# Designed miniproteins, single chains, continued (2), part 4

Each design is a single chain, and the fold is of that chain. pLDDT is the mean over its residues in the fold that is shown.

## One batch from the design tools (miniprotein)

Design m4106
Fold by ESMFold2-Fast:
Structure m4106 (fold): chain A 99 residues (1-99)
Amino acid sequence: STREQRLEALAERLEALARERFADDAALLARIDEVRATRTPLEFASYLLGLLAAGELAQQGLSDEEILALLEREVPALSSLDQAAFLEGARAFLEARRA
């Protein structure tokens, strides 16, 4: 369907953005590769959005606890996404920061 085609295109663009933004984070890039290989396009796009959202909030000076609390509160409004994959992506960013 056209929705599936748009979703695959979105996932590809989000992956390019994430790889550019996190180019120096080998652990995070390896996690992106794993999720790409094992997940659906919707799950992968959702994961990348969570990852990028957590990264953006971290740049704004939010703590790990503030980022998780905000994203867990806001994720129910993202009904078109895989909410579990979105939060998984956010947590992956926070785990990579701790390493």
Scores: mean pLDDT 85

Design m4107
Fold by ESMFold2-Fast:
Structure m4107 (fold): chain A 78 residues (1-78)
Amino acid sequence: MDELAEKAKNMDLEALEELLRRAMLALGAPEEEAEAGARKAVGAVKKALTNEGSLTPEEAKELTQKEVEEVVELLREL
């Protein structure tokens, strides 16, 4: 149950993925889309950190939250 604390040292990428997945499920997204969307959002954060300059962990979390909202909106259009 403390795996999330360990991930904090590595920018909480796994913790972010788990939190986003649960948030999307709470918003009513299908389970498969919640998991895929969370993984996609975390992937976008990783790309931003490697290519688009430096982000703080806080900024990375905010960026990921925006990506999740976009995925949820996309699902609403389906």
Scores: mean pLDDT 62

Design m4108
Fold by ESMFold2-Fast:
Structure m4108 (fold): chain A 75 residues (1-75)
Amino acid sequence: MEEVRKLLAEAEELYRRGEPLEKVLEKLIEAADLVAEDPIAQLLKAALEAAVNAKTDAEFEAVVEKYRPEAEKVA
């Protein structure tokens, strides 16, 4: 948990500094990887990896829409 919180704090700091969104998402993927045995964390990791690979705003939005109902279902 502490390592996950540290990575989340680093992602927030990168976002506040105006770093590219892709760099922020890389930190979030690292955090998700640390709890990979958790089904919810595995789902979030897959969503974040798909978001990082999105080349357009439309593709990014499609990834969010795809994983939103799955995250709600597991929660």
Scores: mean pLDDT 67

Design m4109
Fold by ESMFold2-Fast:
Structure m4109 (fold): chain A 95 residues (1-95)
Amino acid sequence: SYEITITDVRVTPTSLVLTGTLKVDKAGTVDIVFTNDLPARVHVTVYVNGKKVAEAVVEPGESATLSIKVDKAGTYDIKIELRFEASIERLVTNP
């Protein structure tokens, strides 16, 4: 199993950047499912320890699975960057 903890969120009109940690109990594949409930196309990029490990383009109303291969158990730095093809002047996030 794995756990993702987000510790920082940066918002702009065209992007959302999530920074945190990825804790993995053993070597294997971590699947991150992204669902796009926004009316605009979203470009998703995932970085682990500063290295780009996965990317996808997700259409409105669609989902994509981004798979990350981890070769060792441990805690990794994770960054998820979402870029929107339309400007969003107001982003409402309700955790």
Scores: mean pLDDT 79

Design m4110
Fold by ESMFold2-Fast:
Structure m4110 (fold): chain A 58 residues (1-58)
Amino acid sequence: MAARGRELIRERMAAMHRPGSTAGPGAATLPSWTEEQLMERYGLTPEEARAVLAHLAA
């Protein structure tokens, strides 16, 4: 998996789960991503999106 793809997803995941947000102490739920959403929002290639999805599924 490309290092850039991993870094982008890591940063975005951290931002989505930021501790000081309105999420609150009991609202931690990891959002599910599809290949299309990853490609659209992060500009990943199909191969990178699939690699990221495999990583997130682990």
Scores: mean pLDDT 62

Design m4111
Fold by ESMFold2-Fast:
Structure m4111 (fold): chain A 94 residues (1-94)
Amino acid sequence: MSPEIELLEEVIAFLEELREKLEAGEPIESVKKEIREKIAELQRRYRDNPVARAAASELQNLLKEMETMSREEAIELIDKMIEGFRRLLEELKK
């Protein structure tokens, strides 16, 4: 499997985990901490990979938006991000 496919599958799984945690009532600050740690991990493990940079940028945007969003709005944004990454994954699986 290409590194980009593995990376996208990892990011999708991470976002699905975040969605479940938000639905379960996890503190928003705890969720934000996990997002920050994931951004750092992606930057460390994949460095100059353009897909990793794009994924990290999307996660950074999620963090920024979560400062002013409700829990429900954050879940909706995560759902849209999952759909976007799934579409990209389908294109790369060709």
Scores: mean pLDDT 83

Design m4112
Fold by ESMFold2-Fast:
Structure m4112 (fold): chain A 100 residues (1-100)
Amino acid sequence: MLEKLKELYEKAKTASPQEFIKILREAIDLLEEYVKEVEPTHPELAKKLRDYLESMRDLLDKLEEAIKNNLPQDVIDRIKNTALAVLERAIKLVEEAEKL
């Protein structure tokens, strides 16, 4: 899971906005499955990851609307970069849990 999330993150950095949406959805799905697995034993970790998942879903919706409405490229890039930063934080949290 962690290695796949890191691979998706690297692909997301150079992806088109449409491809970024697909990558972010895949990352959200992987993180949701991880949260489901760790919640019984690590509820606090699951709670923190859910907060990141909620942020990523909100940003995904905003990105889809920005693209649909042909908003300026700088607005699209800002939403994309914000989503990428949230994904990076979620990955680091998973990495800390797995490597500590």
Scores: mean pLDDT 85

Design m4113
Fold by ESMFold2-Fast:
Structure m4113 (fold): chain A 78 residues (1-78)
Amino acid sequence: MSTMTVGELREWLRREFGLSDEMVETLLVLMGIPADAPDDAVLGERLTENVRNFQRLAGLEVDGVIDEATRAALATLR
C-alpha cells in the first residue's frame, strides 16, 4: 500500500502488536501525529520520513511506504 490514513495505522498497530488504544495514541504522538487526529486524516511527510529512517536502519528499501517487508521488520521489534 502506498499511503495510509491515521485510522489504518491505529487498526494496524492494534491488530499486529495487540496494543491498547492508549499505547496506539502514545506511539502516534511519538511519531509526530496528534493523538486526537481523525481516522480519515492522511499521514503526512513526517511519517514518510520516519518510515524512511526506519527502513535505512533496518537495511530495507527506502521508499517511505509501509509494505510487507517494513511491517515484518517492525513486528520483530515486538
Scores: mean pLDDT 67

Design m4114
Fold by ESMFold2-Fast:
Structure m4114 (fold): chain A 89 residues (1-89)
Amino acid sequence: ARELLEKAKELALDPSAPPEKVNELLQEVGKKVQELVAEGREKEALEIQLELVRLSKELVEEADIPEEVKAEALARAEAAAKALEEQIA
C-alpha cells in the first residue's frame, strides 16, 4: 500500500501527470486499504485513507474545474478528513 500511495503522491502533485492515471492509482490504493482492514490493520488503513483524502483535496485545489464542483468536492474531502482524524485519535 505504501509504495502505491507514494507513487500516487508523486503523480498527483505533478501537473504534467494525466488525471486518469492518477485516478487509477488512487483506486488501487483504496483497494489496498480494504485489504489492510480485512487483515485487522485498521489504524494503518485509516492513516492511508487520510493521506488519500488529503491528496484528493490538493488535486481538487489545483484542478481546472468549475468553481461550484470544486467547492463541493473540497467540502466533501474536508468532511472525510475530519471523520478519519477522529477515528485515528
Scores: mean pLDDT 74

Design m4115
Fold by ESMFold2-Fast:
Structure m4115 (fold): chain A 85 residues (1-85)
Amino acid sequence: MSPELQAELERIREEAEQILQLAQQAQNLPQEKRVQILSGLVARLRRMLERIRQLQAETGEDLSELLAYVEEVLRQVEAQLEKAK
């Protein structure tokens, strides 16, 4: 795996971890702000999944573990968003 690809994958992991932290912090906000923030985080996670799939297709590297991790983060944030509505 190239150093550039490794750096991008680590950045994606760090962003997913940051998103989980932001979702946790949003629990203490008013409903309208929670829905707005969580909706934005869901959109960010969906873009990350598209990027991981693109990287996997372009490089031929097996990124299934990272893909599964980000999909799980998305599932958790979507569940929080539904509860916030």
Scores: mean pLDDT 85

Design m4116
Fold by ESMFold2-Fast:
Structure m4116 (fold): chain A 86 residues (1-86)
Amino acid sequence: MSEAQKKADELRKKVENGEVDEKEANAMLAEAMEILLKSLEDEIKKLDPDEQVAVKAVKKAIEALKAGKPEEAKAILSEAEARIEA
C-alpha cells in the first residue's frame, strides 16, 4: 500500500515536471498495479470463477502496459467487462 502510493506520487511529480515520457509513465503505472495485485493475492484466491476472469484480464492489461500498448490494455479490460455482463 505505502510503496504503491509512493510510486504513484513519484510518477505524478515526474510527469508534471516533464521528466518522464508516456512509455515510462505507463511502465511505472503497470509496476504499481502489480504491487497492488500481489498485496491482494489472498483476497483474489477467495473470488469465484467469474471474478477470477476479471483478475486475469487485469494481469493481461498490466503486461500490455509494460509492453507500451495502453490501447491493448483498454481493449482487454473492455472485453472482460462485456463477458462478465453477458
Scores: mean pLDDT 70

Design m4117
Fold by ESMFold2-Fast:
Structure m4117 (fold): chain A 70 residues (1-70)
Amino acid sequence: SSSREKEEKRRKLEEEIEEGIELIERGVELTAALNREAELSEEERAELEARFGAEEIARARARREEALAR
């Protein structure tokens, strides 16, 4: 049995888990900010757009509205 193949498989799985966690945390942060969007200053809204981008913000906003409509 190849030790390197086993190590490579484990490393890939750990990388995928880490990437998944980062994406979840990023989504949580963005959703929390959007829940307080009405309370955000113009500067804070600009920072949000700079951090996440207009497309990601639009997507998160759409998903939040969909969830609230359920």
Scores: mean pLDDT 76

Design m4118
Fold by ESMFold2-Fast:
Structure m4118 (fold): chain A 77 residues (1-77)
Amino acid sequence: DPLIDLLRELAEQGQLVRAFALGDAAVNVLRYGVPVEDVAKSLSYATSLPFEEALELVQEAVREMQELIDRGELELP
């Protein structure tokens, strides 16, 4: 099953958990109005990334998710 094989590959690379965490972080900013800095602090704590790296990742995830919403390709829950 190509989808299961892809999910297994992403899980082995540790990318699935990171992708879901970044998606959840972007939803918290865009849907619930949580400050980007507060979400970045939570991500930094949960992932042990430096705050500056977590902040850049959250900002990029928010930007990409907003672009998908603006194009009508994604609806926030």
Scores: mean pLDDT 72

Design m4119
Fold by ESMFold2-Fast:
Structure m4119 (fold): chain A 85 residues (1-85)
Amino acid sequence: MERERIIEFLKKLKEETDDENLKSTIDAVIKSLEKDPEDYDLLGRFLKLYGSIIKNDDSKEVLEELLEPLELSPEVREKILEAAK
């Protein structure tokens, strides 16, 4: 269930952005998660980049805000945030 929520979140971000490079990056993250559901490294790196571009802030606080609606387990959230460091 958590992987599916993350993928849906990424698909929504892809639909909401008009930046072709961001869309391509989001697509790569989705494919990575579909191949390796526990591989949060690329997702974490993407969220840090996304925070920098959209919020002009790549802080843990902004990343946690982006993940809040997904209702992730503490373990999954920590892995994503660790990958974003």
Scores: mean pLDDT 75

Design m4120
Fold by ESMFold2-Fast:
Structure m4120 (fold): chain A 61 residues (1-61)
Amino acid sequence: SAADLQAKIAELQAEIKELRAEIERLRTQPETHENILRITGLELRIIGLEFQIDLLKQKIS
């Protein structure tokens, strides 16, 4: 249902918010190779979640 899709979108948006908070935490740390790779991995995960949201929005439209 559209309500179920909206609930899933809200869930994914909440996950993105948490991942962005973790990126900001890591950016307060020294700019090590490990921290750069972790930030990059989190940014790629956010891109994947945003893609999922776009697909779900297409199903509602």
Scores: mean pLDDT 88

Design m4121
Fold by ESMFold2-Fast:
Structure m4121 (fold): chain A 93 residues (1-93)
Amino acid sequence: AEEKIKELEENLTPEELLGVYATKAIRHAIETGEPLVLEASSLDPEFQKRFDEAEKKAIEKGYIKSKHIYRTQEEADRELYERGKEILLEELK
């Protein structure tokens, strides 16, 4: 498991590694309902409001366990990277 992670980290750029690990974290969250740390978007406030309402409804219906946590892009990327790496290590054991 650790050897495969080392090969990924040696052969991929930081951006490609973030893509691999973030995708893994996001897929796991969709399957389990775990909250994610996401970028606090520069998106339209009306879109953010609708997204917040959708998350509340998803929690009420039991589709997700809690609201996602919003941080800066740098913090969100770091948390998704670390969580995705943990999940991948667990699956490769």
Scores: mean pLDDT 71

Design m4122
Fold by ESMFold2-Fast:
Structure m4122 (fold): chain A 86 residues (1-86)
Amino acid sequence: SLEREMELGVVELAVASLRTAVRKLESPKKEEILAALDRALDHLAAGDLDGAIAALRRAKAAAEEAGDEETVRALDLVIAEVEKLR
């Protein structure tokens, strides 16, 4: 459905925007978070929502290890939105 395609597009844009924000941060886990976000975008583009959620959870774990509470909160919101699409 067009509505589902639009919802997926909004999630992809949210992940891409978060990737851009993380790229500007100085963090020891930055490369790990960015790699996980790139994997999430690949899975979303392929329509693999389970793979996307797994990748986003890996990004969240890395953000938690870095003490990046803002990125953790953003990822929780994105994960919840992807889970609603399942």
Scores: mean pLDDT 86

Design m4123
Fold by ESMFold2-Fast:
Structure m4123 (fold): chain A 100 residues (1-100)
Amino acid sequence: MAEPERIVLVENLPEDTTIADLVALFRELGIRVTGVLEIRDPETGKKKGKFLVILESPEEARRAVEALNGREYKGKKITVRLLTPEELEAFGEELLKAYS
């Protein structure tokens, strides 16, 4: 399992953004993505333009934050930040609710 320091939360992407689009965005920066989870509304399945991205190391996660946070992507200013252990636990519970 990935350590919290290896996971970044990406927000404010266009709602039509796909996992492939997100992987390509990180690849352009030379950052290897090991996993991606799209965060949707658990009741409606609506896209929220939010993704959890698992990177190979804590250093790559920090590099991704530095390179992408506050950058403009397809006309939207995206937010990228490290996921805290508390947030990882909260997302884990919400994912269990959505998929249980």
Scores: mean pLDDT 74

Design m4124
Fold by ESMFold2-Fast:
Structure m4124 (fold): chain A 75 residues (1-75)
Amino acid sequence: SLYEAESEEARQEILDLIIKMLKEGKTFEEIYNELKKRYPALPVKSLEEFKKFLDVLLRQAVAEGKITEEEYKKI
């Protein structure tokens, strides 16, 4: 779950899981469904909202060196 006091730690945990699933070749839809299953309280209400949320997180992950631009482009 994403809570205000823990939202940054929860986002980093979720981001790390997303990066792992992307490296395993999973689609955005598969990742979205897996996250909803593992984190039922995740405050994203549609696949479109999830994609926008992901774009922001993945751009930050590139800037932080967690993923490469090439890995981001494959998404």
Scores: mean pLDDT 72

Design m4125
Fold by ESMFold2-Fast:
Structure m4125 (fold): chain A 70 residues (1-70)
Amino acid sequence: SQMEEQKKKEIEELLKEIGELLSQLLGEDNAKRSTSFLKTQVEKLIEKGDYDGAVQLARSAVDALRRQLA
């Protein structure tokens, strides 16, 4: 559906931001591992049809990382 595609796009943008924030905090190598783990958790929620849970998880990660870098 259009709503699912819109949420999927939001999730992809959030995962990109998480990777960038983690790279700033931990360096590229550690960030790659942490991003891969979180991406796997998000993908499991999407596969289950839980797009709202996937968005919430990704947004929470961005918010937590932004606070650490502020």
Scores: mean pLDDT 84

Design m4126
Fold by ESMFold2-Fast:
Structure m4126 (fold): chain A 96 residues (1-96)
Amino acid sequence: KAELEKELAQLIMEAIDLIGKVKDPKDKEKLDEALLLLLKAWAYYQQGNLEEARKLLKEAIKLAEEVLKTSKDPAAKAAAQKIIEAAKLLEKLIDS
């Protein structure tokens, strides 16, 4: 679990850096929302509220996948991918 938590933190830091490079304001807004949902999911996971954590993760993944599919900004697509990777890693922590 400690190794997965370190990887999760690294992916989140990479996502934050990439979001800072996003040029499209709408993509940035969606990615900021997806990141906030991911961070809230992580907090609920730490509290033992796995049901709420799973709900927030599904919302975060949905927003990130929308950006990945529709954005023309390479930074936005890269940030979306990092959020999806972080969310999937938190799913593994919940399922373990």
Scores: mean pLDDT 87

Design m4127
Fold by ESMFold2-Fast:
Structure m4127 (fold): chain A 83 residues (1-83)
Amino acid sequence: VEELLRELKELAERNGREDLAELAERILEAYRAGDYRKAAVLLTALALQLIGDYLDGKLSEEEYEELSRLLSEVMKALDAEAE
């Protein structure tokens, strides 16, 4: 999970999206603190932000696909660890 969140943050930074990178960092902090509920809420917020930005034309199809793929991997890894 930690490596995937770092990759997500780095990808967001490369795309000039400091807001998405900051959100990814906050998810990582919540995860490290063991606050899985907060991590899940922040992940949901990030997912909604990505969809909204894609629909508004703020993310290219390629950017959306790459960010969405990493987000999906983080969500799957978090779900596995929360069990």
Scores: mean pLDDT 78

Design m4128
Fold by ESMFold2-Fast:
Structure m4128 (fold): chain A 73 residues (1-73)
Amino acid sequence: GMKKRKMLEEISKVSQDYNQRLGDVNNKYDQLAQQASSDPQKVAQIRADAGKQSSKINKQREQKIKELKDQYE
């Protein structure tokens, strides 16, 4: 129905916005890892920090999508 279509369109927009944020985070941490490439332990820490930041962003995305779905149901 129309509500389901509108919900999916809004979820798509939210996902696109968060994909952009994740891309920005990944680019930043990839640059940091390249600068630290001679130190495997430092690279591992940078990758771990990137993972934590991405997890926080993904959790925020999931929460917004859940709230959006709840509004339509």
Scores: mean pLDDT 84

Design m4129
Fold by ESMFold2-Fast:
Structure m4129 (fold): chain A 119 residues (1-119)
Amino acid sequence: MSEIEKEFADKIAEAVLEDPLNVQKLIEALKEAIEYALQINETEYDAILHVLDIIEEGFVKAMKEAPEEKKPELLKGFELFKKEFLLPLIDTVDDKEKREELLKKLEEIEEKVKEAAKE
């Protein structure tokens, strides 16, 4: 579990560093992580929460590894990925309270990604 999760995060970091504005490439990099999370978690909420943790690790890693000149592009890439994929994904969750918890988790991830950009 932990080793596979790190491999998924590394794949996301690589995709972000190579083409930060390519949302479709990021979605493709996440496909196996999403399938894995759905298989090992009992609820859609827990699966999405697990995927968000993998995304956090991947984007934070990419941001720390990125040259200073590319960090603004990576931040823009995260914002596009959030709007085009993460927010629609969270909106599929039927439970309003759990959906609000996922939105809060996404906001916390965005803050961590922005903090990593300053390092």
Scores: mean pLDDT 84

Design m4130
Fold by ESMFold2-Fast:
Structure m4130 (fold): chain A 77 residues (1-77)
Amino acid sequence: MKIPSVEEAVEGLQKLLSLPLPLYAKQQYLTEFLNSLPAEKAVEVVRNLNLSREELEYLYQNVKSEKVKEEIKKKLE
């Protein structure tokens, strides 16, 4: 399976977050997507996404990679 570029992932996720979908569905999709990426790419995606504090807190509790959790923690500070 071809891993999307960071730029493609960021653009797709920002578009998803702007759609009138239930918050639960957006949060679950974002979490599973980040968990499907190599840790290094997931960190870059998180770094470039405009996420709300609530979304960052959800991701921190639900992502599996410690490197991704550390990047989220930096954005929460």
Scores: mean pLDDT 76

Design m4131
Fold by ESMFold2-Fast:
Structure m4131 (fold): chain A 95 residues (1-95)
Amino acid sequence: VDKYLSAIKDPKLQELAKEAVEAARAGDVERLRELLEEIKKTGTPEEIAAVLSAVAEVALQRRDAEALRVVAETAKELGWDDAAAFLEAQAERLE
């Protein structure tokens, strides 16, 4: 997680990223969805990718298929179709 968040230069975005990771750890998928929408408006593509990677790592560690699907949906909205397909496949494997 920390290795991904260190790529974020904006302190406000870094704080939003930490909140998104905490929401993923708590299994709060609705809060996670809201935080990822805010992050999409604020971050560069590289910073957004770092956040999605950190959240996906937490979701995989927790075996939380729903949280992984939220990350995949966000990636798809950004046009990252390959990343979204990969995350969807991981979520299906957890079910």
Scores: mean pLDDT 82

Design m4132
Fold by ESMFold2-Fast:
Structure m4132 (fold): chain A 70 residues (1-70)
Amino acid sequence: KEQELFKEMLEELSRESFKIVEETNAEIQKLKEQGASEETLREVRFQGYQEMIKKYDELLKKYKEKLKEL
């Protein structure tokens, strides 16, 4: 059961990471088409990285609580 919980966590992390990457890339592409500066594009990429880190931390806490209930 612990192994299945860990697998579930990794799968959810992968799905959430993919979603954030896709959304960040779509926003960057849209901004490029609007003539945004390199500074603006850099800020958007950095925000995407920060969202990835926050999501990872949230998922870790969520699955740590689930693990206690096994």
Scores: mean pLDDT 81

Design m4133
Fold by ESMFold2-Fast:
Structure m4133 (fold): chain A 64 residues (1-64)
Amino acid sequence: AGMAAQRAAQIARLQQMQPIVKTISSRYSDDVDGRKKQIEEWEQVMKKLEQMDEAQRQQFMQQS
């Protein structure tokens, strides 16, 4: 498959997730306990995004 298409999809995904990642990171400190909570919430958000269609995902991102 096309490497350029794969990279474009990865970049788009990272850009869509940036506001969510920043929101989660801002809620917790960078100590061990805070980092564990960041990872846990990030995983939960990723699960929700995987279950959403594109329109729902964009709406969720706008609220972040």
Scores: mean pLDDT 65

Design m4134
Fold by ESMFold2-Fast:
Structure m4134 (fold): chain A 100 residues (1-100)
Amino acid sequence: AIERLQEIQDELVQLIDEINASTDEAERKALIERILELGREAIEFLREQGLDREAEILERLIKRMEEALRNKDFATAEQILDKIGAALGLAINRLKEREE
């Protein structure tokens, strides 16, 4: 479960790098859809764990990232990705504390 959140975080970083490297609109659209799917999976998982506040923060960040990517504002998307990484890291740490 914690491992899955870490995998999602790693995949999000790779997907943003691929979007930044891509000039194909159809490829970028597919990458954006994959980012949204991973974001939704992480949000649902956090809610199942009772981390509703962290899930709400992540949902807001994912929505803002979608808007930035659709506008081809990759600099803003990278800033939002950093915030998503921080939010996921905090959630992972809270889940680890609950296992102790």
Scores: mean pLDDT 77

Design m4135
Fold by ESMFold2-Fast:
Structure m4135 (fold): chain A 75 residues (1-75)
Amino acid sequence: GPTPEARRVLEEARRAYEEARREGLSPREILERLEPEVAGLVLSALIAEGAVELTPEELKRAEELAREEEERKLA
């Protein structure tokens, strides 16, 4: 699984996301405020839990990003 440090960062990002969501920000706006790497991790976790309703286009982009990261690890 993820490292303890990565888990803490993800948990803090999730809490910040939930707080901003309650303040009326859209999931799109919140993800745009995060660094791309953190945004990818948060997005993956939220999709898995069904907490975020994404468009098919946004989902396809997230899958493309995950695939590129896997290809980089093989190099």
Scores: mean pLDDT 60

Design m4136
Fold by ESMFold2-Fast:
Structure m4136 (fold): chain A 69 residues (1-69)
Amino acid sequence: MTKYTLTKVKRFDRVLSDEEAKKTVEELKKELEEEAKAAGLKVVWIGSTVLNDEARNRSYVVVVAEVEA
């Protein structure tokens, strides 16, 4: 058994509303869980964060999963 990390990041050239950010987190979590499942990996933990840079009008949505083989 080996534990390692899978990460998905999506950049937007705009600041996201709370609703848009939450929807994007859900979409990325689903994509990451499906990719892990397809690779035969077990997701043991999943987390997310949203980074807004209002001064530069951009956002990043980050989803991280701890997985094991």
Scores: mean pLDDT 82

Design m4137
Fold by ESMFold2-Fast:
Structure m4137 (fold): chain A 83 residues (1-83)
Amino acid sequence: SREEIEKLIEEMEKLEKKIQEALENGDLETAKKYIAELKKLIEQLRELARQTKDVELQTVTLVHYIAFSSQIFVAERQIERME
């Protein structure tokens, strides 16, 4: 549903902030933990997009899926550079 998607996006945004805070503090293990959680939520977002019959809501969900997947890729590359 729309409410489920909106709530999931809010949770993902909170995790993104926690990842950035962990990276700023040099806590790579905590950053990796939050990245793993964000990956889990991304898969849930993808599943909701597949189940959505509303093409507009499906499109919005897919855009966020791509955006968060990109953020994970960037964060993982940052961790590799810090190691």
Scores: mean pLDDT 82

Design m4138
Fold by ESMFold2-Fast:
Structure m4138 (fold): chain A 80 residues (1-80)
Amino acid sequence: MKAFNVKEELDKIAEEAGLSEEAKEKLGKLLMQMVAGSPAVRERAREEARRLLIEEGASEEKAEKATNQMLELADRARAH
């Protein structure tokens, strides 16, 4: 990843959402499922990420924003 750092972009999303390091690690695994998965796997990973964010104290609005940012990040990683 010479021109684009997925870990740094994910760290920004997690920091904005107020996540712990443990939750960030789980979120990273879900992001990889969004990158490599079928449409059904991507949908499940998005739902799991949204639930994780809400469990960690994010509002529904923040969880939606963060999951949308993760999908954009996954699409950029796939296209890169």
Scores: mean pLDDT 78

Design m4139
Fold by ESMFold2-Fast:
Structure m4139 (fold): chain A 81 residues (1-81)
Amino acid sequence: SNPTVRLVVERDEPVIEELLKEFKRALEEGDDERAKEIARQLLSPEEAEKVEKLIDEGRYEEAFELVKKSAERRIAEALSL
């Protein structure tokens, strides 16, 4: 149960940027396992599944964009009421 939402926008922005940088580096090195691990840390399970599929297909640009969009959505939802 989640009794309260986590409002960590200011803390999450630098953390998300750092993890996105590591995610991009993993993709550049072709380390799909590392990239998937980082995606699981940044995203909900349902969104991580989508990213993992894109990585498996070698769609690194789409995987990176999806991770970024999902992280931004997570921050936006945390700010919603």
Scores: mean pLDDT 71

